Designed miniproteins, single chains, continued (2). Designs and how they scored, part 88

Each design is a single chain, and the fold is of that chain. pLDDT is the mean over its residues in the fold that is shown.

## One batch from the design tools (miniprotein)

Design m7050
Fold by ESMFold2-Fast:
Structure m7050 (fold): chain A 89 residues (1-89)
Amino acid sequence: GMDDVRAFYDDILATFEAIRDVLSRKYPDEEEDARIRANLEKQRAELDKIFAESKDVDEFLEKLSEKYGVDPETLRRLAAGTAATRAAL
């Protein structure tokens, strides 16, 4: 149900934060970090909108696929990989 959609949404957001953290550590640039942060805030707002408009996991992933040009199976695998990595920590 929608609780599954929320779980996928949280996993995707955690993936974005993890990528930002890695990039900030490898390529420290305060101006670039600020730009990445601003872009992530915009992406969060867009994800919140897509989540609110979606009734189930499949619709959510279809809307994300249309928005970002990534196939839904790739998005499912990315979310699952992030969840597994967090569980291992």
Scores: mean pLDDT 70

Design m7051
Fold by ESMFold2-Fast:
Structure m7051 (fold): chain A 69 residues (1-69)
Amino acid sequence: MTVEEIALELVSMIEDLRAQGKTDEEIAAELVRFLREHGLTQEEVDKVIELIEKYIELPDVVREALRSV
């Protein structure tokens, strides 16, 4: 899976979790779990965040949680 494919998958996950009424903290936890399962480096995580933010704005809580991976 490429960094671009991961970013698009995360965008889909964010939209689905928002539709389910999940909080920003719950969304952040699910995204962090997904990134850890894929074994991304910090550089790859930063690229994923940059790509996601081309499509949607991330809340600070979510962005900071993703950077902690």
Scores: mean pLDDT 82

Design m7052
Fold by ESMFold2-Fast:
Structure m7052 (fold): chain A 71 residues (1-71)
Amino acid sequence: SELDEKIEKIGEEIRKLREEANAKSAPVTLTGVVALVAEKYGTIANADPEILEKIRKLMEERDKLLQEKSK
């Protein structure tokens, strides 16, 4: 379906951005809130804020499409 195709495409874009963020910087020792934030986005804690913002927007769009699919 069109929704499934859009969800798959967004998931692929998120995956690529996570890979880019993780490849650009070596991970640092993470504790507390910083580690939780990195885990939420599937990135390192010191990832580029611009990449994190792109991931956030794509995750929101995917969640919206998943909600529509659940109707």
Scores: mean pLDDT 68

Design m7053
Fold by ESMFold2-Fast:
Structure m7053 (fold): chain A 68 residues (1-68)
Amino acid sequence: MEPVGVRATMPSAEAAEAVAREIARLPGTLWVEVDRERREVSALFASEEAARRAVALVEKAGGTAERL
């Protein structure tokens, strides 16, 4: 299966770290990185389903997500 990438922009650095911790706990998450200065979270997933769950977590926390 091809890895799926997601980049999210969060309203604060704290929100970025919090959502990254939640994403890291999702089954199928391969990699997560946080850029506090940009308030961004980048993640790679083993499946579309894992990526969709991550996008939902980002949106629930007030952020915006885009597919890579």
Scores: mean pLDDT 84

Design m7054
Fold by ESMFold2-Fast:
Structure m7054 (fold): chain A 93 residues (1-93)
Amino acid sequence: MMVESPLFLKDKPGVIRLSEEVASVVSDKRELTWGELMLLLADYIKEKKLRDPENPSKLIVKGTKLGEVVGVDELDLNDLTPLFEAIEKHAVE
């Protein structure tokens, strides 16, 4: 598989339509650009304090709506591919 970067989705042109599940996590709006979605996800992570205090590159999403959307208990900030794949799966045209 080709290496994927978080910047890939941030720089992706156009707008996406989020499912209700993803929209309820980041925003009440279902139509966002990828850049706006990335900023809202960063704000959600900070507000819910999902970063592990002992390992700041790790996000503990178990028991959160974000964890339910992605289907994992933990995310690595150095590899957000599972997060981005889950969001694309929940995006609708």
Scores: mean pLDDT 67

Design m7055
Fold by ESMFold2-Fast:
Formats: sequence, structure tokens, C-alpha cells
Structure m7055 (fold): chain A 96 residues (1-96)
Amino acid sequence: MTREELLAQLQDVIENGSPDQARLAQAVLDFVKAPDEASKQALIERLLEGFEEQLKRQEKKEGKKLPEEEKKKLLEEVRKFLEEQVEELLKLLEEM
């Protein structure tokens, strides 16, 4: 996938996707256009929000609430994983 193709797909999601998809796509687009600490953190926060909503839906479906300490550790591990993925994405975009 070329950089131009990625940007076009992000633009399409912003215009035609759900509000949640549009917000995430905008954060990715902002990071790709101007990679800095602020845009990186905005992208990570949007991805974490999506994960947290998914976790809440699963807790409601199963009728089991994850202990607060385990939830905090899981979110911290997911944040670290997302930071690594965002840095790898930047490297791939530089090779395009």
C-alpha cells in the first residue's frame, strides 16, 4: 500500500465512516501528516478509548466486572503495545 492510498482510505473513513471510525481515522491522518508527540498521544488515546468500550461491552455481556487493578494493568499493557505499533507504522510510512 502506498502513502497516497493510505491517506485516501483515511479520508474516505472520515467522510463516510461512523463517528467513532471518523475520529480514529482523523487521529491517524493527523499523525501521518505531522508526526509529533501530541498527534502520537491523540492516536494512542483514541485506540485506548475503543479498547475500553469493547471491554465494557464484554463485561456487560458476561455479567462479570473485571477487577479494577487487572483492568488498570491491562490498559497499561495495551498502551505500551500501541506505542510500539505507532512507531512501527511511522517506520513503514518512511519506507513508502
Scores: mean pLDDT 75

Design m7056
Fold by ESMFold2-Fast:
Structure m7056 (fold): chain A 72 residues (1-72)
Amino acid sequence: SMFDQVSEAFGRYISHALNSDSDGARKAREELIEIAAKSSPAVQDAAAEGIFAFTNSLSERERFRKEVEKKQ
C-alpha cells in the first residue's frame, strides 16, 4: 500500500538523519516527499505528523507539507 511505502521511506529518512548522514537523509527525504505527493491526503497527513513527532518542530512539518504540495 502507499501507506507502507511512505512508512518505509520515513524509516530510511530517520535512519540517515540519526546517523548524521546529511546526503543520505536529503535523498531519503526527497524520496519520502515524492511518495507522499502520490498518496491520499490521509497518508500525507500521517507523514507530516511523523515529521513533527521526529523533529518536534511545527515549522518542519509545515515545510514538509509545502514541499509535498509542490510535487502535486
Scores: mean pLDDT 85

Design m7057
Fold by ESMFold2-Fast:
Structure m7057 (fold): chain A 80 residues (1-80)
Amino acid sequence: SERERALRLLQQALDAMTKATKLAVEKGGFPEEAMKLLLESARYYSLGMQHIYAGDYESAERYAEEALKYAEEALKKLEE
């Protein structure tokens, strides 16, 4: 279902944000670029959740995709 797809993407974004945060802690801090990307990911995650509560699963899916994209970009910056 559309709801299940949106929730799965939100879970993937949360997992990626968690992985990036763990890696940043292991490296002794957050580079500014990685922090900015993680904050953007968190903002889109929050918007995705808001749209889940509203029953707008199409918008929730789009916001979840953005959250995942930013989380993955943050992770790449931390792996450099």
Scores: mean pLDDT 87

Design m7058
Fold by ESMFold2-Fast:
Structure m7058 (fold): chain A 106 residues (1-106)
Amino acid sequence: SRKEELEKRIVTESIVTEKPVKEVREELLKKLKEAKKNEELLLPAVLVIDREKLTEEEIAEIKKRFEALAPPAFAATKEYLAENKTKEDLLEIQEEQIKVLEEALK
């Protein structure tokens, strides 16, 4: 399930950034490592979209298309925020994701 969770996130980033999944894996690992170095969380791509100066209609269209193409990735992103987890809890999850990605890229 952890590999599936990472694949969901990779698909999310691929859709948002319009980059191939293969390139997103390497970029995600680099971004996660940099975020860890700064003791910060790398926010899921859906949250980045929600911060853009986009119209409500544009956000709804992106979400609808996103859910149609990658509904598991959208659900996984939503779950990250649903439980009021502490920053420390989320940093531990981020550390685990880094380890799984490093193993997958060997």
Scores: mean pLDDT 57

Design m7059
Fold by ESMFold2-Fast:
Structure m7059 (fold): chain A 96 residues (1-96)
Amino acid sequence: MDEKMREELEKKVEEMRKKGASEKEIAEFLVEEYMKEGGIEEETLERLLEEVKEAVEKKDPELLRKVHEEILEIMDDRELAMGLGSALLVIAKAEL
C-alpha cells in the first residue's frame, strides 16, 4: 500500500470517528477500500468473511492463520492483506 493511500484512509477513518461511526462501520468502509485497491471480487470477499466467521466461532487459531495466508496469496501487497484481514475480523466478531 502506498503512503498517500494510507494517509487518505487514516484521515477518512478519523472523520468517521468524529461523526460517531461504530468500529463495524469503520471496518466495513476499510474492507470496501481494500477490496477496490487489491482487485478483490465481491464473491471472494463474501467467502473470506464466512471463513473468518467460522474461525472466530470455532475459536480455531489454525483456521484463522489459513484464512490470513489465503488473503496474502490473493493480494499482491502484505499491508493491504493485513488491513483487509483485520477489518474482516472486526466485522465477523460484530456479526457473531
Scores: mean pLDDT 79

Design m7060
Fold by ESMFold2-Fast:
Structure m7060 (fold): chain A 61 residues (1-61)
Amino acid sequence: SFEEFEAEGRAHYESLSEERKKVIDEIAEELRRIGDQVQIYLDALRAGYSEEEAKKIAGLG
């Protein structure tokens, strides 16, 4: 199940060294930031902004 898969991933993460956990955390944070920017871009397009304006609003231009 998905919950079982998540539990396995969490257990693996907890078994890692602090240095490896930090690298994973930094990558996860950057991916979340990119996801947020993409969401803002799509929402701006839905609101009727041009592609150029939507990119500026999302911080992509």
Scores: mean pLDDT 81

Design m7061
Fold by ESMFold2-Fast:
Structure m7061 (fold): chain A 81 residues (1-81)
Amino acid sequence: PEAEIGIDGNKITVKATSDDPERLAELIVEAVKAVGGTAEVKIDGKEVTVEAETPDPELAAILIKFAVESLGGKAKFAAPE
């Protein structure tokens, strides 16, 4: 899978494409929950969008990157706005 992770304060937005979008979404949600956050997921075909809020966005972003990489993908961080 390919993913772009954006951080804005305590908010994280993930935009990803995967051949297994449901599994990718599950791993991203678990990463967010592991740091005490909440996440909303939208899946459209192979595209996954996750909008999350967490008290530790940097740790959540690292865990999300590892989740994407664990499925043989690559994640990049978006520049802060």
Scores: mean pLDDT 80

Design m7062
Fold by ESMFold2-Fast:
Structure m7062 (fold): chain A 95 residues (1-95)
Amino acid sequence: AEVKVRLDVKTVTATIIGPDGKLLLIDGSEIEVKGEVTVPAGLALGSKLIAGDEVIDVAKHIVGNTLEEVKEVLKKILGVEPNEEVLKELFNIEK
């Protein structure tokens, strides 16, 4: 199965950083991912995504227009808290 994810938030350009520090881009466009979301490998665009023993609906989890909402969603997906300064730059969210 494939999951099609669209971030349609006017003030947010999203970048997902995996637990290993690899950079995964998700930027207001449609991305297609294979039907399993992977952690700890992070969210890999255009590849298989496996989240332990389950499939994650990425479209439901990568939603938010505030820094705190985005941090909570990414924490659930990646299992680690992302760096706030990096998120501020990548999501273009003002204080």
Scores: mean pLDDT 40

Design m7063
Fold by ESMFold2-Fast:
Structure m7063 (fold): chain A 99 residues (1-99)
Amino acid sequence: SQQEAYEQLEKIQEVLDRVGNKKVKSKEEVEKIIKEELKKEGVEEEVFEEILSRFGELGREVAANPELSEEEQVEMARRLLRELGLSQAQIDRLLALAE
């Protein structure tokens, strides 16, 4: 259900806002903290894994096409998040967290 996925993604955004310490140096440390906080919020690990998997695929596609501009890469990410049911405002906030 898109409604259920949307609700889970809102919880993920709230967790990211809470945990977002720009001093965390490794992706592995960030993932661990996010997973621990998501568990407290009752967000299903399956939804988080789907997001990570799809972004991993997107990252590989971008790496295979070095001619893609940063702007085009951002548009691809926005499209993916929109397909997952996020609103424009939620997408903008999540992308701002990613720097």
Scores: mean pLDDT 61

Design m7064
Fold by ESMFold2-Fast:
Structure m7064 (fold): chain A 91 residues (1-91)
Amino acid sequence: MILEIEITLGLIKLMLGVMNTIGEEDVKLAEKAIEMAEEVFEKNREKLSEEVAKKVEELLEEGRRAVKEGDGKKALEKAIEALELILEDLK
């Protein structure tokens, strides 16, 4: 489970790196990243402290809002932050 979260985090970090390198927003890629982070959160919600679960939920809501606003980079940053909090709490 932890390894799966680390792989997902690595993939989303790669997505952000690509977006930063080419200088283009890819909102569909960012939407997929938020979906992946939401799936990780749903699978691990009961294992997380209430404080971390609440913060992750807020970050994912901010990421969804960023996707709706066309801010793919912000959405990826929120997905990364959410996954890093999940990973830290589970270690």
Scores: mean pLDDT 81

Design m7065
Fold by ESMFold2-Fast:
Structure m7065 (fold): chain A 99 residues (1-99)
Amino acid sequence: KEALEKYLAEADAEDTSNVLVDNENVKKIRDYLEKLAREKGKKASIRIVTDEQEARLKAQGVELIYDEEIEKNVKEVLESIGLTIPEDKRVVIALEDLE
């Protein structure tokens, strides 16, 4: 959870001291989230969720978007740092209202 958010923040800052910042998949994820946030007027974030966590987010009124390309890009970024997504979890894009 925090690891992915940290790497996306590092890519946004263009910190070239970290090889992950130069990863094309990190840039694609970041650009997609920023575009989606602008188009929807909401906060967009990547969440890695179980079925129970997904149902909870929907119950809270959070709009969830499923994108196979973004899921693939997230998996590739996580694998590059030695992390894997368990089969009982999925990658979703959460759209939340701005404060």
Scores: mean pLDDT 67

Design m7066
Fold by ESMFold2-Fast:
Structure m7066 (fold): chain A 81 residues (1-81)
Amino acid sequence: MKRKEEMKKKLAEIAELARELSKNGERAGEEKVKEVSEVFIEAVEAGISAEELAEVLGIPLSNAEVIVKDAKEIIERRKKE
């Protein structure tokens, strides 16, 4: 899957910023949070799991599970059920 490979590469590029947001959350700034969240949403849409996200970003699985859950909720809102 080309899309999944592209998303893993994109996640690797933002890995440092994603780790910073994982520690500081809202303290990291709204613009950075939105940019990283958008990449997480794209990654989850491409089928990247919490385990794969944790591995690529170098964050705890528990943090990756929260990210995937939040991304899925945003995806559902964007579908506007």
Scores: mean pLDDT 72

Design m7067
Fold by ESMFold2-Fast:
Structure m7067 (fold): chain A 72 residues (1-72)
Amino acid sequence: SHEAADRAALYAAGAVTYGAEGDAERAREMSLKAMEAGPEEVARANALAAGQGALAEGNTESAKAIFEAAQK
């Protein structure tokens, strides 16, 4: 549903935000919630996009946490 996709996007954005603040554990938790909240394909795509965004902004720790969470 649209609401589930929005929820997944919000959690994915939260993962990037926590990673930028240096909280890799929270970033990973938010990434996992994003994958859980949306349709599996949408959640996975959102997690990948969030990881790429973190890399583009130089947040390697956040990107690592997001990609590791996506392996589950």
Scores: mean pLDDT 73

Design m7068
Fold by ESMFold2-Fast:
Structure m7068 (fold): chain A 74 residues (1-74)
Amino acid sequence: MATVRVVSEQPVSQEQLEKAKEAALAVPGTIAVRGIQDADGRGVLTITAENEEAALAAAEAAAKVLGPARITQL
């Protein structure tokens, strides 16, 4: 299993955060996705997947919804 964190560079709405979580979960091999807004209103997603390839694919899908985002392996 692999875990990655996706942090939007700009504030996002709760609706955008939910859509990003849905996009990540739609990627084959994604096990779990947690999403919160930080103190600055940025979207923070923690994605767990079966392997690193699935985790990165899920992170990219989420980033497409959130806009510019930083992806970090955990």
Scores: mean pLDDT 83

Design m7069
Fold by ESMFold2-Fast:
Structure m7069 (fold): chain A 79 residues (1-79)
Amino acid sequence: DKEKKLREAAEEVSKMLKEGAPAEEVAKKTYELFKPIVGEETAKRIAQALLTLAEAGADNEELASAVRTLATYEAERLK
């Protein structure tokens, strides 16, 4: 179930953000967790989107929300 895997990956990344992990580390982990589910290109895009948001001043709660939103979008697209 790709939807379940994407939700679990998003929750793991959200936990890292809540624990204060730096955006670069979170982006790398996002790429690693999402790659086997959505493929390399999409995983890179999601990771880069998080880095771009962090550079624009998004806090860890905003980044966690963005990860969940992107995971939901990808889950619906794969149905």
Scores: mean pLDDT 82

Design m7070
Fold by ESMFold2-Fast:
Structure m7070 (fold): chain A 65 residues (1-65)
Amino acid sequence: EVEKLLEEAVERYKKASEGKTPEERDFIKTRILNELALKLRELGYSDEEIMEAVKKFSEKVDELD
């Protein structure tokens, strides 16, 4: 479940960031990261699980840039 939400967030970033400037990509990354964290919190995941998912998202996004 967390893995699927993480993969969906990465795909949203890939689509939204296509052709954007580095500054725009940073804004999009932050927005999607916050959306992911909020969804995980609503589903009842712990702060530790949310932080881990957020770190994985950031790492995957950094690999794309």
Scores: mean pLDDT 82

Design m7071
Fold by ESMFold2-Fast:
Structure m7071 (fold): chain A 70 residues (1-70)
Amino acid sequence: SDKELYKKIAEKELARLEERLAQLPEVITREEAAAVGVPESLLKTLPETVTKEQLLEAVRAYAEEEIAKL
């Protein structure tokens, strides 16, 4: 079904985003996160600077919520 296809696409996009985030420093600014493709809707909920670990957790939680809506 289209829903399963979109879930697979979202999982692949998440993996690519995690690869890009891995190349950033341990402390990441909102601008740096935006530059690698973190959604603006998620960025608005975060402080101006976050650790890489905090950002990855937030991105994973966001992706899980978006996939659940499909």
Scores: mean pLDDT 78

Design m7072
Fold by ESMFold2-Fast:
Structure m7072 (fold): chain A 96 residues (1-96)
Amino acid sequence: MEEEKKKFIEEVKKLLETARGLRDRAEQLYNSAKTPEAKELARRAVTLADAAIDYYEKSLEYIEKGDFEKARFYYDHAKSLLEGARKLIEEAEKLL
C-alpha cells in the first residue's frame, strides 16, 4: 500500500505538471488567435485544462486522506478532461 501510494502520488504530480503546461499552451493560443472559432476552441481548452488541474488536486487530497477509491475517481476524470483539452488545442492550432 505505501509503495503503491507513493507511485500514485508521483504519477498524479507528473500529470498535474502536464496539465499546467497544456493550460499555458491553450492560454497562449487564446491570446494569439485571429479568428473567433480558434479563440473559442482555445478558451474551451483553458476551461478543460483548469478543470483537469482541479481534479488532479482533489485526487492528491483524497489519497492523503486514505480514500484511494475517490482519489482514483478524480484521477480518471482529470485524465478525460486533459485529453479533451489536448484535442481542442490541436483543433485550434489547425486554424492558426
Scores: mean pLDDT 87

Design m7073
Fold by ESMFold2-Fast:
Structure m7073 (fold): chain A 84 residues (1-84)
Amino acid sequence: KEKREELIKKIEELKSKYLSLDAEEQYEILLEMMKYALLLAGVSEEEAEELIELIRNQDPSKREELDKARELVNKGAEIYEKEL
């Protein structure tokens, strides 16, 4: 319960910073928010870092892994929007 609340708080802090930053900084904040969404979806910290690097690199040979990473980010975003 506390871990989920901490992750939601981290995403809120990143969202508030996002609008005040330039495009390069906005991209890094977006990736950081995606990492916390992965953690909310139940992904481990190590796996979340690996998935974020896959999203960053956009390697065509890893399309299935990228699609899975995006599904997990979307799942985490749904959990965040419930704000439970």
Scores: mean pLDDT 76

Design m7074
Fold by ESMFold2-Fast:
Structure m7074 (fold): chain A 94 residues (1-94)
Amino acid sequence: MLQPRPPPATPEERREALRDAAEGLEEAARRLEPVDPEAAQRIRDLAGRAREALERGDLPTAERHLRRALEVLLEAQERLDPSLRGVPVEIDLG
């Protein structure tokens, strides 16, 4: 996915935003672990890969991993709280 937007912001600012997102996802995984350890582990793995990409300066790869982690988080939250609506990730499950 290209064409993110006019990137006048510094790479450092974007990296900081993505790092903050990774931190939030790791915290969410920690809270999720007692009830859904499988989803928590997936989120943790993806957030870790995003951090690794950030350290390399590979922002697009970091964004991709964080987006996948967010999808896993939202799906897990929907399973735990079926009343949670408006966050369904469209996955073609076949």
Scores: mean pLDDT 73

Design m7075
Fold by ESMFold2-Fast:
Structure m7075 (fold): chain A 103 residues (1-103)
Amino acid sequence: SLEERLHQATLYILGLLNLSPRYSHLSLAEIYTAARLALEQLGLSLDVLDEEGKRSGIEPVEPTPETLALAKEIAEILEKLKPVIMELSDRERVERIRELLEE
């Protein structure tokens, strides 16, 4: 489904941000919190992030201005992916997310 594809894209974004030198000043918990806020902004279920948080032992933290700005960036990436995500392969999705994060 579209929502399942967006949930998988959110997990890829979380992983890419955690490994990115651009976001090295943010903890994994802060990036995770930003991803949760992005899904809430878009009216998407938090189930996939709840399961990932439980699996990885990650808890959400108090949002900072930087966390809120990152949440907006993640939401914008997901909105840009929405019209094309069902037509992209797994590789193409990861590449598109990387391109959008570098803008």
Scores: mean pLDDT 85

Design m7076
Fold by ESMFold2-Fast:
Structure m7076 (fold): chain A 68 residues (1-68)
Amino acid sequence: SSRANAEALREGAERLRAGESIEAVIEALEASTDATAAIEAIRNMADHGFSREEIARGARTAARTLEA
């Protein structure tokens, strides 16, 4: 659901800002949620060479868009 994906994106952004690696964040989300679209969004940003801070900002923006 949009809400589940928004929550996962927000959690991912918080973990990245707390200093966790992109790999650790993806693994944690895969273990805790069915929010596949959120996980794919984070992975896609990483694959495009975005930094951890850029991914955290992008994930927050995406979460807000899904909650609009």
Scores: mean pLDDT 83

Design m7077
Fold by ESMFold2-Fast:
Structure m7077 (fold): chain A 84 residues (1-84)
Amino acid sequence: MDLEAAERKLEELRARFEPLIPEELHAEFEAHLEALREAARRGDREAFVKHAQELAQFLVKVLGSEHIEEIIELLREIELAAFG
């Protein structure tokens, strides 16, 4: 477990996708990121996986399915950093 590495990867996810998301949805995107941070900090892997799935669904709806592989891979890297 490396919460510093997990936070660094969460910031990579924000930096990659926030510019592609409409400004009016930035608050919802930030809420999804915060849910992942809180689950990682608590060591709650089940909650983390649930929130990661919810974030992936949000991003696919907003950006389209062409980003799905990148989204899933980055979320798995964050999970591995937080819990591996």
Scores: mean pLDDT 85

Design m7078
Fold by ESMFold2-Fast:
Structure m7078 (fold): chain A 74 residues (1-74)
Amino acid sequence: MSEEEFEAEVYIALGEIYRAIGKISPNKEDQIKAYEKAIELYRKAAELGSGEVRDEAIRLMQDAENELKKLKEE
C-alpha cells in the first residue's frame, strides 16, 4: 500500500466516524456539521485514492451529500 492509499483509507475511516456522528447527534446543527466534515474527508480520500478505494470514497461522499441535502431541506 502506498502512503497516498494509506492516507485515503484513513480519511475514509474518519469520514465514516463523522457520518455516524451526524446520524446520532441530538441537534440538527451538530448533524449538519458532522455530515459536512464527513463529505470533506471523503473528498480528500477520493483525491488521494485510486481504483476501488477512490470509488468507495466517491460512493460514501455521494451518500453523505444526499443525507445532508435531506436534512437541510427539512
Scores: mean pLDDT 85

Design m7079
Fold by ESMFold2-Fast:
Structure m7079 (fold): chain A 82 residues (1-82)
Amino acid sequence: SQEEFDEEVELALLTMDLAIAKRILENAKTPQEIKEVIEFLKKILDRARELLERSTSPRVRADAEQIIKEAEKLIKEAEKKL
């Protein structure tokens, strides 16, 4: 369906943003840069949680849950660097 296709596109964008956030975190050298990546990860987390809540597709829901887990893990990793 068009709705599931749109959700798959949202997942692809979230996956890309998550990869970007991970790369930024790996190269972050200052507390300010780390705080900025935490805020970016929190926005990814919020978007993934909203997608999980509204989607009725088991596949989309499973992928959104994986993004949520990885974003939460990266936030904890970033917080350890502060």
Scores: mean pLDDT 89

Design m7080
Fold by ESMFold2-Fast:
Structure m7080 (fold): chain A 84 residues (1-84)
Amino acid sequence: MKEKEELKAKAEQIRSAVEQLRATADRLGAPPEVHRLIDEALEHVDRAMEAIDAGDIPKARKHLEEAVEALQRAVQLLQDYQAA
């Protein structure tokens, strides 16, 4: 199903972005809150992948949305940390 394939590709793209941010946060010695949000984003990606495999498209979309929110918060905190 194209919708399932599209969501899986989107989940993998979000995971890649989160992993890149984690590598950056590790290099910069980011505070624990940034790492917590990164872990939260990865958990939502994993939950989205499980929902996709189960065919629960609405649940998958909600978890991807929550993963993006956690990623955006982590990026903002990391930027604020670097600006301090």
Scores: mean pLDDT 86

Design m7081
Fold by ESMFold2-Fast:
Structure m7081 (fold): chain A 87 residues (1-87)
Amino acid sequence: MEQVIPVLLAKNSTLTLTLKNLPAGAKIEVHFGDGLAKEVEATLDGVAMTVEGDVASYTATKAGDHTLVLTNKSDKKVTPAVVSVIS
């Protein structure tokens, strides 16, 4: 099952999302616009997500609620992103 959440990260802003009732082994992906992943710090439960190209990913090993934090470090760019939860 896949859940898709579009988000818009304002300049110098932090967005916190609570991802509820995830099964163990759920994969969380954050898809950024071209070249924008470098502007954003993405963490799940305080752990840095793995960035490959413009996608940050993390596999939640524990079932339950998880906290996704996206920090746009740019003073110049508003960053659109799509959060995908694959379970």
Scores: mean pLDDT 83

Design m7082
Fold by ESMFold2-Fast:
Structure m7082 (fold): chain A 71 residues (1-71)
Amino acid sequence: GVEEVLKILEELQEKYLEEDEIKASFIAMLIGITKIAAKNGKFDEEFKEQLANILAKLGASEEDVKRIKEL
């Protein structure tokens, strides 16, 4: 669900705040976009796939990417 995806994004943001502030800022933007998508009924499988692909490009692990796709 939305809450589980937001939890994963918040965990990734906290991790990147210590390693790469720019990446942490991108994750913060993705958190905002996810909340807007949920509010507008756009939090569907296509959105989750797009979100997972963006996170993979930002260097998220295959395990974290898979977790988002399976939610």
Scores: mean pLDDT 80

Design m7083
Fold by ESMFold2-Fast:
Structure m7083 (fold): chain A 64 residues (1-64)
Amino acid sequence: DVEEAAREAARLAADGGSVNEVADVLSRVVSPETATRAARAIVEAIRDGASVEEAARRGVEAMR
């Protein structure tokens, strides 16, 4: 489930997870290329002060 993977990835990013670690979570449900793009969006959102829910939402959008 893309939404569940995005929420798990966003929590990992909020806890200080790297783009590579976040991409590994997302690669379970999407291609490595899509996972890297979505991981970057999630990590950037968290860095910019977004909530875990908002970061997960941006990740889902990046995986569409």
Scores: mean pLDDT 84

Design m7084
Fold by ESMFold2-Fast:
Formats: structure tokens, C-alpha cells, sequence
Structure m7084 (fold): chain A 77 residues (1-77)
């Protein structure tokens, strides 16, 4: 079943957080055909919400963490 997940991407700056948030939205849209929403962009993190299975949410977390080199957390909302 689809559940709502919150993804928190950590980054060294606001500009990098914004860039990674946009990349995450594109990744989710291209991989699963689902819309993702950028909820917040801060000085050292960005928050994205989307609907996915737990496995899909974890897969997105792993790809973003591996690709960015920065911590990425996922939680069910």
C-alpha cells in the first residue's frame, strides 16, 4: 500500500539543499511516476514529501545518500 513519507536531505548550504531537493523530486517522478513536494528548504537541509511503498522510499533514500555523499533520512508521516 502507498503511504506518505518525509525525506530529509542534509547538505552543507541552502543552495546545495535546494539543488538536492530538486534532484530528488525529479528522481521520484522518473522512477515511480509519482509527484513529490518540496515542503521546506533550510540552511543545511531540505524536506520532501511523497507517496510510496516503504521499499520505494528506502530506495530513494539510498540513491540520494550515495549520490550526494550527505545524510538522507526517511520517515513515515
Amino acid sequence: ALERYRLTIHAPSREEAERLARAAVKLIESMFGRKAEIVEVGEHSAVIEFEATRAEAELVRQFLEAGSGHPVEVERV
Scores: mean pLDDT 87

